# Designed miniproteins, single chains: the designs that were tried, part 110

Each design is a single chain, and the fold is of that chain. pLDDT is the mean over its residues in the fold that is shown.

## One batch from the design tools (miniprotein)

Design m3818
Fold by ESMFold2-Fast:
Structure m3818 (fold): chain A 70 residues (1-70)
Amino acid sequence: SSELVELGQRAAETAAKDPALAPTVAAHLQTAVDNLELARKDESLASSARATAQAHMDQVRAAYDAALAA
């Protein structure tokens, strides 16, 4: 949950710095949350769901880094 709080903050900061990125960053964050929820509910899908969540979390962090560098 602390990682999701951090990601939510980075998503908000990205949207504030570059409002055009707001829908994309929100979509990546939501997909990460949905896949972490799937991993909790279905052990057979847990590894693939966690990998998908990680990829989308990485996209939020990449967008944050790019927006703050501009």
Scores: mean pLDDT 85

Design m3819
Fold by ESMFold2-Fast:
Structure m3819 (fold): chain A 80 residues (1-80)
Amino acid sequence: TPTDRQRLAQWFILAARRAKEARPEDRERLDEIIALMERALADPSFDEEAFGEAVVELLDLLRERGLEHINAEAQAEIEA
C-alpha cells in the first residue's frame, strides 16, 4: 500500500496531468509543476517544503483557470 505521502503525491501529480489534458496551452507550466513534485518525491529525504510550494502553484493555476473540479476528480480516482 502506498504511504500517505506517496498517495498525496499521486493525487496532485494526477491532477496536474489531467489539467494538462484539459488545457494543452498551459502544458509548459504544468510540466514544470509536475517535474517539481516528482523531483521532491524522488529525493530520499523528501523535500516537503518544495513539494508543498509546487502544490500551491498547481492549486493557484487551477483556480485561475476555473479547473478546481479536476483536483477533486483526481482525488476520487486515487481513492478508488
Scores: mean pLDDT 80

Design m3820
Fold by ESMFold2-Fast:
Structure m3820 (fold): chain A 86 residues (1-86)
Amino acid sequence: SADEEELAALRAEIDELIAEIEATLDSMSVLELTIEEFRLLALDVAAQLLARKLGREDSPEVRALQARIDATLARIRARAAELEAA
C-alpha cells in the first residue's frame, strides 16, 4: 500500500539522517544540533503516526527504529548541553 511504502521510505530517511548526525555530531554548532533535533523529531512523529495507522507500532522493526531515534536524540541533547556549558 502507499502507506506501507511511505513508512519504508520514512525508515530509510530516518536511518540516513541518524548516520549523518552521528558522523558530524562533534563538529556541529548548537544551532545545527537544534535544527537536526527538530528534523529528527518531525520524522519520528510522522513514522509513529503512520506505524499506528498500519498497526505496526509493536513490530520489531518499528521498535528498533524508535530505539535508534531515542539514542540519537539523547546524544544530540548531551552534545548541545556540553557546548552551552563551555
Scores: mean pLDDT 87

Design m3821
Fold by ESMFold2-Fast:
Structure m3821 (fold): chain A 98 residues (1-98)
Amino acid sequence: EEEAIERLRELLKEFGMSDEQIERVLKLAKEYAEKYGVSLEDIVRFAEEVFRLAKEAGITDPEDLFELLEYAFKNGLSLDEVRRRIEKIAEERKKKEK
């Protein structure tokens, strides 16, 4: 539904993504929904959960968040795979900071 797309757009904007990144995620979400028969509402809920997990892990960089969503679409929207990716990103950020 169009409402779900608008909600996803606002969520991505809230987390600091550029217009280009937002349009790419929306395209991936629509393509994934069409290909696998997943509702756009479920995809929005998934994105909300990904961002909540990322924020809890201290990942607030819009580029890292964008990469997490692209990774999730490539890996079948698996929260377990996203959690592993979040852990890896958090380790890499700690390494760069230290």
Scores: mean pLDDT 79

Design m3822
Fold by ESMFold2-Fast:
Structure m3822 (fold): chain A 95 residues (1-95)
Amino acid sequence: SSKEIYEKVIKEAIKNKKTISEFREELDEENQKRLEVSIEVADDLIAMEDAMVDEGAALLLEQGVITEAEAAARTVEQENRFFAALMQSLLEERK
């Protein structure tokens, strides 16, 4: 149950880029701390992945390997898959 609530709150925070303060009031102290760390890590990883996906698609388009429509579709699909994998990873405990 706590994992389900944590997952929902993190997904909304990442999707809407909301501040942690908006979700703190609904969480206990331990879950608030975990949310803060997860959002910080997610922001860094999302920024890095977005840049890599855009650069990769642009390079393939420039080389004539893919069409303009395929490049656009590729970036959206990669972003969606990345977000799904990121959420799954962030919900797993290290120890």
Scores: mean pLDDT 52

Design m3823
Fold by ESMFold2-Fast:
Structure m3823 (fold): chain A 85 residues (1-85)
Amino acid sequence: SLADALRRAAAELGLAVPEEEFERIAARLKDLVEAAAAMGLLSEMQGRPRSLREIAAAFGGVDQAAISRRLREERERLLEILGFR
């Protein structure tokens, strides 16, 4: 599931996500690329940005260019999903 992918990736990337938030976040994401973009954005918002390579690896090797595109095109939506603005 997307929630399980988020839990694994958050642990691998060292990101702080409350356990109760994984299901809420996952329910609002469309696919693994969007999940990877969300975790990339979260790392930036927590002040410890991770490389696209590290983010891609944490999600089983999703396409780095696709993650970059989602971060650019869906940034505001991802911020809302993550509980920012």
Scores: mean pLDDT 86

Design m3824
Fold by ESMFold2-Fast:
Structure m3824 (fold): chain A 87 residues (1-87)
Amino acid sequence: MEALVEEARRELLELAERFAEKYPELSRILRRMAELDAASMYYAAAIAGAVAISLGKKENDEELVEVGERLLEIANRLEPVAEEELR
């Protein structure tokens, strides 16, 4: 499962770079998430993704909804790794 964790870290850093100009604080949070272990990264991405989608819809911010959807995609891919670590 190392490849899934590496892919998640890469995607979090890519999102942080892509949105650094528009959402500098979110970019900082995404970079810190990329430094976490797989289980913590899954939990953080799932919560941050859900919050970002909810806020984006409330504020009609399509870009924030997109960030949230991508974070949930990352969390979904990490779910098997997080479940294994919790056993």
Scores: mean pLDDT 79

Design m3825
Fold by ESMFold2-Fast:
Structure m3825 (fold): chain A 70 residues (1-70)
Amino acid sequence: GSMEIEKAGEEATLRLAGLVIRAVDSGAVSDEEAARIAEEYGKKVKEAIEAGDFEKMEEYIEETARALGV
């Protein structure tokens, strides 16, 4: 239902934020590159959640981690 989608969105946002923080803090990416990656993959993650495709959401989060070098 809507609450399940909303909860998944909140948790995905926190997970993506954690990946960005770790990548920037470790020096794996620049602030500008981290922002670009977060915008691109964050949009894909949001679209997957809105479609109810939680498997695709997990794939995009994993791709985000690889793109950020973490």
Scores: mean pLDDT 83

Design m3826
Fold by ESMFold2-Fast:
Structure m3826 (fold): chain A 102 residues (1-102)
Amino acid sequence: SKEEALKKLKELTERLAAAKNADEVTDVIREIAREFIYPYLLKKEKLPKHIAEGLLEFLEVGLKSKDEVVREAAKKLLDYLVKTFPEEFKEPAEKMLKELEK
């Protein structure tokens, strides 16, 4: 359901913020991909708006992290999402990166 998806996205965002090592970061990114990216990609469907918005919040938290490993993982996922779902991510990604760059 939509409510369950949003709750899971919030839980994964909190796990990313709390990640202590590269393995924990990788586990969170892999769960994001399995739960919210691959189901739509494999069916060649557009991402639902609530999932795209939840993923953007996840990415913003990752890109704002003090941990370089977390920031790098979030940037790689963002680059992947911009290429795979450009309609949902290209413009929001450009805006987020401009706001986060020094």
Scores: mean pLDDT 84

Design m3827
Fold by ESMFold2-Fast:
Structure m3827 (fold): chain A 57 residues (1-57)
Amino acid sequence: ASRRETLVVTAPSLAAALAQAEARVRELQAQGWRVTDIRVEQLSDTTVRVTLTLERL
């Protein structure tokens, strides 16, 4: 069975959210996790939520 983890980041811009997620994503990828889905939601004019789904076989 595959394992699944979800990483949620909220930031004032998409670029800021991705920058915050990058270090954690690299760490998980080093452990054999793969990003399988990316969702971007604009919550307000000043807040973006990025949800990344990662899976490990």
Scores: mean pLDDT 81

Design m3828
Fold by ESMFold2-Fast:
Structure m3828 (fold): chain A 88 residues (1-88)
Amino acid sequence: SDELVEQLKESIKAVAELIVDESLPLELRKKIAEALRDQLKLLKQLPPSKEKEELLKEAKRYLEEALKKEKDEEIKEIIKESLKLIDE
């Protein structure tokens, strides 16, 4: 569905930009990581498309940046789960 792809694109981009913000409180950073993971799970269920591939590549860049900056082990594991999901 085109509407779902567009909504996921806007949502994933917004959450991905926030995941690299190390100044946010721990609980909020955890919720952001969980939200991005859940949105990526939904995106992966959609049929293959160029837009899906580009969005997954963009999300991967933000996740890799976030993983380098993050010190919390629980949030790191959520980010690693998201990266594994993209690479599957």
Scores: mean pLDDT 82

Design m3829
Fold by ESMFold2-Fast:
Structure m3829 (fold): chain A 80 residues (1-80)
Amino acid sequence: SRDVKLIIESMQNSVDGYEESLKRGDERSVRRYQTSLLQLAQTYASPDLVQQLQTAIDNGDFDELKKIVEQMIKELEEKV
């Protein structure tokens, strides 16, 4: 899809859902949102950002994950 707005909204909703799931200790939902973010990154982001996102997930670093997703959004906006 070339609808950048819907892709950005999907990325933002996945970050929000990830944060809320972490606060609840909902490990199943955490893994679901991690998978969604990685699939979005693999489709729309540079390979370097995909690797950085995987590293942030593996380290459980939500603040770093959020920064990487913000960079993915910025690069996606620049491709239009």
Scores: mean pLDDT 85

Design m3830
Fold by ESMFold2-Fast:
Structure m3830 (fold): chain A 88 residues (1-88)
Amino acid sequence: MKEEKERLLDEVLEVARRLGELSLSQVKKSGQLDVAAVQAQLDQQLAQVEELVRKLRETESFSDEELEEIREDVARARAALEAIEAAE
């Protein structure tokens, strides 16, 4: 459990960091029509990732079902990050 929790936390923090870098990159393109839509998507994904980090830090132990749900949420966040990066 602790080992899996640490790996999920590390992965979520990596996704959060990369989403933050993409957000800063979008600020440089301020004034473009597509920038507002991409920024909104980045803000939504960053908020979701921040909630996952909080849940992982505040909870001492998870059930197997809760860990699977977090794993799936992390995988979705990574997929969203990769899709945004591919669009850049």
Scores: mean pLDDT 73

Design m3831
Fold by ESMFold2-Fast:
Structure m3831 (fold): chain A 80 residues (1-80)
Amino acid sequence: STSTRRQIIQGLIGVTTRFYDDMVRNNASNDTIDQFNQSINIYQDVLNNIDNLSDDQIESRINQARSLRSQGMSGMDQQR
C-alpha cells in the first residue's frame, strides 16, 4: 500500500540522517557526507512525489538512493 511505502521511505530517511549526523560530527570526508546527503534528498523527493511517480520510477530512485547510501557506508568502513 502507499501508506506502507511512505513508512518504509520515512524509516530510510531517518536511518540515513543518523549516518549523516554521525559523519558530520566525526569530520568524515566531504565525499562520504555528500553521498549520505544525496541519498536523503532522493528519498525525500520520492516521498514528496509518491502519488505522481510510477512504481518503476519509485524503484529506480530508491535503487539510486540505496547505491549512494552504500557508497557512504563503504567510505565509513575505509577509515585508516
Scores: mean pLDDT 83

Design m3832
Fold by ESMFold2-Fast:
Structure m3832 (fold): chain A 83 residues (1-83)
Amino acid sequence: MSQEEIDAEVEAALHEIRAAVAKMAANRYLKQGDTEKAAESYREAAEHYERAAQVLENAGLDPEDIQRFREAAEEYRKKAEEA
């Protein structure tokens, strides 16, 4: 694996972690009845999943993870609209 490929995988993993954190924040805000902050956090999760997919796609890596991240991004955009 090249340094460029390693850097891409690390960047994608960091975006996945940030998406997970945003999802956890959104779920907590929903429990508190703060639907506006929940929607904002779900949008952040969706954006980070799309960034992860884009990083991997640009590097030509992990088509299975690209698809998974894009599906997650779509799901969290929908949750943001419903929050």
Scores: mean pLDDT 86

Design m3833
Fold by ESMFold2-Fast:
Structure m3833 (fold): chain A 82 residues (1-82)
Amino acid sequence: SMEALRAMEERIKELQAKVDEQIKKLTELKNEYNELAKTGGSEEHQQSLKDFAEETEKLIEELKKRYEKEVQEMKRNLESAQ
């Protein structure tokens, strides 16, 4: 139905807005870890900050994959209802 399609489109928009906000926050966190790694401390501390930046990048990639999967599942559910 048109109502189900509109409901899905609204949910996709809301999900995309949340994902974009989370990606922004994670990108800011990654940049903060990289900047902190330049400001001193032990080599072990600097390496930990770099590792946190790399883990944060992986979280961004995983978040994007989860979003794509949820969108595909929503579309599949709509097709099954028609």
Scores: mean pLDDT 80

Design m3834
Fold by ESMFold2-Fast:
Structure m3834 (fold): chain A 62 residues (1-62)
Amino acid sequence: MEQKYVDQAVTFLSLLPGSTFEAASLGKVLGIEDAALRERVLQQAEVQLAALNLPSQPKIVA
């Protein structure tokens, strides 16, 4: 289920506020092999992270 990956991404990124991550590297960490699924998961994770009011938002780059 896609939501499992979103939850894992949000948890992982929330532990490293203010850090910059390459999307492909995050996909490998999360075990996502499909590029389209990775893109959808990371987009949803960014929306949820913005709602969490973290002291510094993690940044994802292409």
Scores: mean pLDDT 75

Design m3835
Fold by ESMFold2-Fast:
Structure m3835 (fold): chain A 81 residues (1-81)
Amino acid sequence: MIEELVEKFESMFEASPEERRKILEEMAEKLKREFGASEGQLIAFLSEVQHLLDLYHAGKISREEAVELFRESLEKLKEQS
């Protein structure tokens, strides 16, 4: 599951806004099902995902850094849920 979510996140770097919305919806459903995450936890996590993409597109972090930060966010969500 974690690797599936990482692959979804990596596909977002080059995705259109419409494609990104669909991927975020798919991630939210997986996190709700697998981690039992609350709506508040999901909103906070998905906001962080958007922030990481914004930092990457602004040239502030590398793709590898964004992926590592995404993994850390997933681990925190799993521990909290």
Scores: mean pLDDT 80

Design m3836
Fold by ESMFold2-Fast:
Structure m3836 (fold): chain A 116 residues (1-116)
Amino acid sequence: DKFEEILEKRIEAARELVEEAIEKFGLDREEVEKAFEELKKYLLENANSNIDANELAILAAKVLGIEVKSLEELKELSKTDERARIALDIYEILTGNLGNVRNPEVEERILEILSS
């Protein structure tokens, strides 16, 4: 499935932001990996249905140890919290909106993954 292949590439690209966040904020790798696997499972199980933007935002925020109730709350937090901004960037990559990603340190690697 070409859509599943595109989705897996987006998940791989999002991992670059996850790795950067672990190093930058000193996050617990085991907790992050568990949350990322939950996010990945949700995306792959819902690849042929409507993905709920709020649920996806909640799962993306959870990867970086942030609790939000909606995409709007994540967007508001991202204005003042650098970790929430990275969680929003993960959401934007997974939804295919690269123009909103704000991480110059991993941007080149993300583009390379998505172009392969």
Scores: mean pLDDT 80

Design m3837
Fold by ESMFold2-Fast:
Structure m3837 (fold): chain A 68 residues (1-68)
Amino acid sequence: MEEAIKKKNEEGQQEVADILLEVADRTPDDIKSAMGRMAASVLKSSPFKEEEYEKTAEEAKKIYEKLL
């Protein structure tokens, strides 16, 4: 369980980083859609520990807000 969660965490963080970089180059109108899809993607990747991935999604959102 821990090993699977750690691997998903690293993969989820990579996906979030890629999306953040793409969104940084996009129009402001795309930001809301991209953020919604990002949050859904992170939560979707965690069938066993919703609480941990909820926190990861929140942290990713905070990082994105700092980039603005």
Scores: mean pLDDT 57

Design m3838
Fold by ESMFold2-Fast:
Structure m3838 (fold): chain A 73 residues (1-73)
Amino acid sequence: MSAKERAALADLRRLLDTEDDPERVRAVILKMLQNDPDAISEEALRELVEYARRQGREAIAEAIEKALRFRQE
């Protein structure tokens, strides 16, 4: 994982710690991928899904999985 990707993952984890709106989380990830498709990998997005699920935040985990599907297209 690159330094840039580690920074993006850390920023997104901080967002998850403070943001309860799944659509806002999804919008941030999609904007990141639209500006730079290499900003975050599928592996890093899966780590973020696991992080959200461990916190019991299933709606946010689902929002991240929707962003991951966009990555796969």
Scores: mean pLDDT 76

Design m3839
Fold by ESMFold2-Fast:
Structure m3839 (fold): chain A 64 residues (1-64)
Amino acid sequence: MTAEEIIEATRDSAGGAAAGAELKKAGIVPDEKDAQAIVEAGKRGDSAAAGAVARKVLEAAGLS
């Protein structure tokens, strides 16, 4: 799932959309498991969880 697809899937969640936007800025495509975790956290309104998954992905790519 691309960062743009995460943003689209989480349009109704500020935290999910913000997490997807960070990944898009970095040019990182998360794996499907991490992408789904961000979308699920966004859908339940858990902005902190969505952001934490995005940060983990960025740190794993060497970006902080």
Scores: mean pLDDT 76

Design m3840
Fold by ESMFold2-Fast:
Structure m3840 (fold): chain A 84 residues (1-84)
Amino acid sequence: MEEQLKKAEEKARKILREKGVEAFSEPIHSTDPNGTKIVTVFGASKDGTIHVVTVNEDGTILDEKTIQLPDTSSSVEEVLKTLQ
């Protein structure tokens, strides 16, 4: 189980690297209503764009998003609340 989640995390990070992400978040682990475990990772590219990728435990990409953040710490907290 931990190995499957680690591979999902690695897949999310690979996708983020392909989008130019250089700094990665800690992976967010959650479970959907069907009991499927989900890993969400986000990261910032040099231009301040935040990329978010969600992958389930079987390696299926569930969602990919791009968010442009304003240059404030408060905006980061608001984004984190949305992802939780």
Scores: mean pLDDT 72

Design m3841
Fold by ESMFold2-Fast:
Structure m3841 (fold): chain A 100 residues (1-100)
Amino acid sequence: MKKFTKEDLKDPDKLFELGEAIAEVLDVPESQRKRDAALFAVVVAKLAGIELTEEQMRYLAERAGITVEELKADLEKYGPWLEKQVRRALKELGLEHLFE
């Protein structure tokens, strides 16, 4: 799907929807999809060279049903693994251009 541009990644709603698409491609269990979608969303922004504001981070965390502190802790704990999974999923979705 080539419907996402780097400009779309500045919209936290579109960024979260991309995180959900990544979670679906990676066959994440339904009970964890929202949480993992927020994690994947932040990793996509990072790989695309986009700095998220604290407001955008809070929005993603709230949409996932977690705190910003929990989101940041998971990103630090699982960072290298999350980056590998996101790169693989973006390639499968045809969205490699987002991190070029």
Scores: mean pLDDT 80

Design m3842
Fold by ESMFold2-Fast:
Structure m3842 (fold): chain A 95 residues (1-95)
Amino acid sequence: SEIDRELQRVADEIVEAVKNKDLEAVKQHLDRMLELIRKALENGEEKEDIVQRLARALKPVHKAIEELRKKDPQFAKEVRDLINEFLDKVQELLE
């Protein structure tokens, strides 16, 4: 779907923002990802399918954070905190 392509595109943009240490870009892209999840729910997509797609999309993001932790542990922590806040908001949408 168009939403699935956009979700993958946004995930790729988060990876680039993490590599570039652009915390504001990470925040903006996570907000966009949250809106895409809302649209997927509005489209009647199964909650379990949304969770699986999101986990897959975020896998490269977690790898980028892990790599960055060795070079800049403070920035890596800030990105992890943003990801955790984002996941909490996703959980609220799925309830």
Scores: mean pLDDT 86

Design m3843
Fold by ESMFold2-Fast:
Structure m3843 (fold): chain A 77 residues (1-77)
Amino acid sequence: SAANREALRRGTEEAAAMVKAGASAEEILARAAELRAAGAHPVYVGMLEFPGLLEIGIENTPLGPEEVRRRIAAERA
């Protein structure tokens, strides 16, 4: 529980910081892949894979990486 909460916080903060810095959806997903390869917590990785859910405030929406990419691109246009 505590580990999941910390992973959620870290992932949310890093995803938000990357979006604010102008990172592309591809760059954010590449970062998620690096973290997964390094053995990072699955919840931490998941927050980077689904940043669109945080931005639009939709919980439990079954968004895949492709849909997240499209949403990020649309919001940045």
Scores: mean pLDDT 67

Design m3844
Fold by ESMFold2-Fast:
Structure m3844 (fold): chain A 91 residues (1-91)
Amino acid sequence: SEAVERELERLGREFEEALKAGDLEKALEIAKRILRLAEEAGASPSVLGALRAGILVLEAKYYREVEGDEEKAKKLLEEAKELLRRGAAEY
């Protein structure tokens, strides 16, 4: 859908701006919205897996740097590594 394509392009730009600003909370909100729209648009399992792994990495960074929760951050990073490892094995 043209509307979904425009929204994804807009969110992609806002995501990069949030990352450059160091606004992890905003970047995480945008990333989750990108994933939701990609799911609704019928993106491939590979694309969805990569987006989910990226969200887990951002969540890990948020919990480490904003919440001070190192244990949760480590768990999220291990989940992201496993998603990326499985994705690489499919290619």
Scores: mean pLDDT 83

Design m3845
Fold by ESMFold2-Fast:
Structure m3845 (fold): chain A 102 residues (1-102)
Amino acid sequence: SKLKKAKELLKEGRKLIDKIKKAKTMEELDKLTKEFLKVIDEAAKILKLSKKQQLELEILKGLALMSLGIGKLINDVKFAAEMIAKLGEKMLEILEKELKKK
């Protein structure tokens, strides 16, 4: 079932958020953030998102990458990790709400 795969991807996404919150280096945070965004993209492909939901997701992804860039610029892993985790939670909420409608 495609819905089963979507549920597994969302669980993986939640585990990645927990790892992002605990990231100690910018290299670790960069890797985890990119892995998280790939999981979000895979889940979004399975779920039938509206154009509005797709746009909201794209904006949140852009903000997460911007937060990563700012963290690198100011050498603040904790700031970047906290922002990316909050944005990631919002991305997961969009996908979970869509999954519940199925």
Scores: mean pLDDT 89

Design m3846
Fold by ESMFold2-Fast:
Structure m3846 (fold): chain A 63 residues (1-63)
Amino acid sequence: MRDAEVEQLERDSQETADILAQMDAAGATAEQIRAKADELEKQGKTLQAKQLKVYAQTKEDRA
């Protein structure tokens, strides 16, 4: 049985995946992804921001 917190986490994960897919399709750099993460953190979306920062770090390590 899902509670509202589990549903919110799934929604946040889906939104993060959509943001990453859109940014990747647009050819976004690690720096641009970090800028988006900082914006999300400012909006109180700390978990989404953390996920974007991890992805940006991985992309930079491969560049």
Scores: mean pLDDT 75

Design m3847
Fold by ESMFold2-Fast:
Structure m3847 (fold): chain A 78 residues (1-78)
Amino acid sequence: DEKEKALKEALEKAQEIVSKYKDELQAAIEAGDKEKLKEVLQKIGDDLRKAAEKEKDPITSEELQKAAEELYEAAKAL
């Protein structure tokens, strides 16, 4: 399934990006620092958006773009 393959690739790329920020996320959560958490979520969103822009597969690109939008919304909700 074309969609399943694209979703898996998007998930793998998103996980790699989130892993780069894991320590910053944990530190912000432990400190209860909502502003820091917001900043980290925005950085993850920015990296996901950049990954989407470089992606040649339109389905994988769209899924990465949606992931970025979800993180931006989560940051705004804080």
Scores: mean pLDDT 83

Design m3848
Fold by ESMFold2-Fast:
Structure m3848 (fold): chain A 74 residues (1-74)
Amino acid sequence: SVEEAAENILKGLESNRLPKEVRKRIITAVLKSLGPVELANKLNELLKEKYGKEITADPTDPEAVAQELVDKFS
């Protein structure tokens, strides 16, 4: 589900196990597969609740959303 995908993306970012470029590619692919706007909105909700952070990238641009997420957890 979109909720499970959003939680898994955040767990992956928190664990810091993969290089930035690899994380960006994975997140971009998941956004494109499951619906970028709905998934970006759920990720934004979780980021605000857990970290007080906000996604500012256009949710219709999965590459921009993925880049911002990776940068926030660097």
Scores: mean pLDDT 81

Design m3849
Fold by ESMFold2-Fast:
Structure m3849 (fold): chain A 62 residues (1-62)
Amino acid sequence: GPLTPEQREKVLAAIDEAEREAVRAHIVDGMTPEEARRLFYERLAEAAGVTPEEVKAFLDSL
């Protein structure tokens, strides 16, 4: 089902840090853009206790 309001807040609160980590992983650690994008969704999923696929569906709905 869709994310709860609490899970949505956790995803949104984690965006800036997850984006910073993904950019660093790409630019500094040599991850491909595809690998860095995957890391971004995985970090948001961790923060909210959901799957990366659920995070992607939520963000695509905005």
Scores: mean pLDDT 85

Design m3850
Fold by ESMFold2-Fast:
Structure m3850 (fold): chain A 58 residues (1-58)
Amino acid sequence: SDAEKAVQALLEGKVDEAARYAERAGIVTPEYLRSLYDTLGGEKTAEVVRRLAARRAA
């Protein structure tokens, strides 16, 4: 899924790719994702993205 691709990109430090996938998944804006990455780093931002994706429900 786009959410899984966003998480993988965050763990690889590919923040621009992660922002694109997270936006496509309807989870967060690119601006919000970049702000999280700058504050929390890739691993913690990936946790936030996973939680938001789960909240969207299948």
Scores: mean pLDDT 81

Design m3851
Fold by ESMFold2-Fast:
Structure m3851 (fold): chain A 95 residues (1-95)
Amino acid sequence: MREEEERKARELAEGARESARQYEEQVEKLVAEAPKMSVQELRDKARLYRGAAEAAREAAEKSSPVTAEELERLAEVYERGARALEEAARAKEAA
């Protein structure tokens, strides 16, 4: 492997980490807005996040180990968001 490719791989991994942080903030913001959302909106967003988590895991299987680790972490962020939204939807339906 060339030094240039190794450097680009590390820059890509750092970029992926920064992107994952931005997505974490977006998920946290949306979850904070959950009390203002309808049950249908909560379920729709939860389904989208579960799909995003699945896509991230599939991409991780085809990626280098360093990129795969960041994609798996991103998948966990989406799964956590989906779970929080699903729990909020159930709480609203029970009320």
Scores: mean pLDDT 76

Design m3852
Fold by ESMFold2-Fast:
Structure m3852 (fold): chain A 64 residues (1-64)
Amino acid sequence: MQVEIESVEPVGPGKLRVTARAPVSASPADIMRAIERATGLSVVSLEVEEEGDLKRVTALVADP
């Protein structure tokens, strides 16, 4: 399974909160790259929770 974006919401000027699912084999770097590719923005914080065979991801993204 690839990194799947579940939601994107504005949380402040020039900032978005992104929630996503990732396989447990995905590294934080792989997850970050997938989110940056999907949004065109830079990941400034990343939170990852393991949920069985998945990783639940919350990221804050902003303009570089």
Scores: mean pLDDT 79

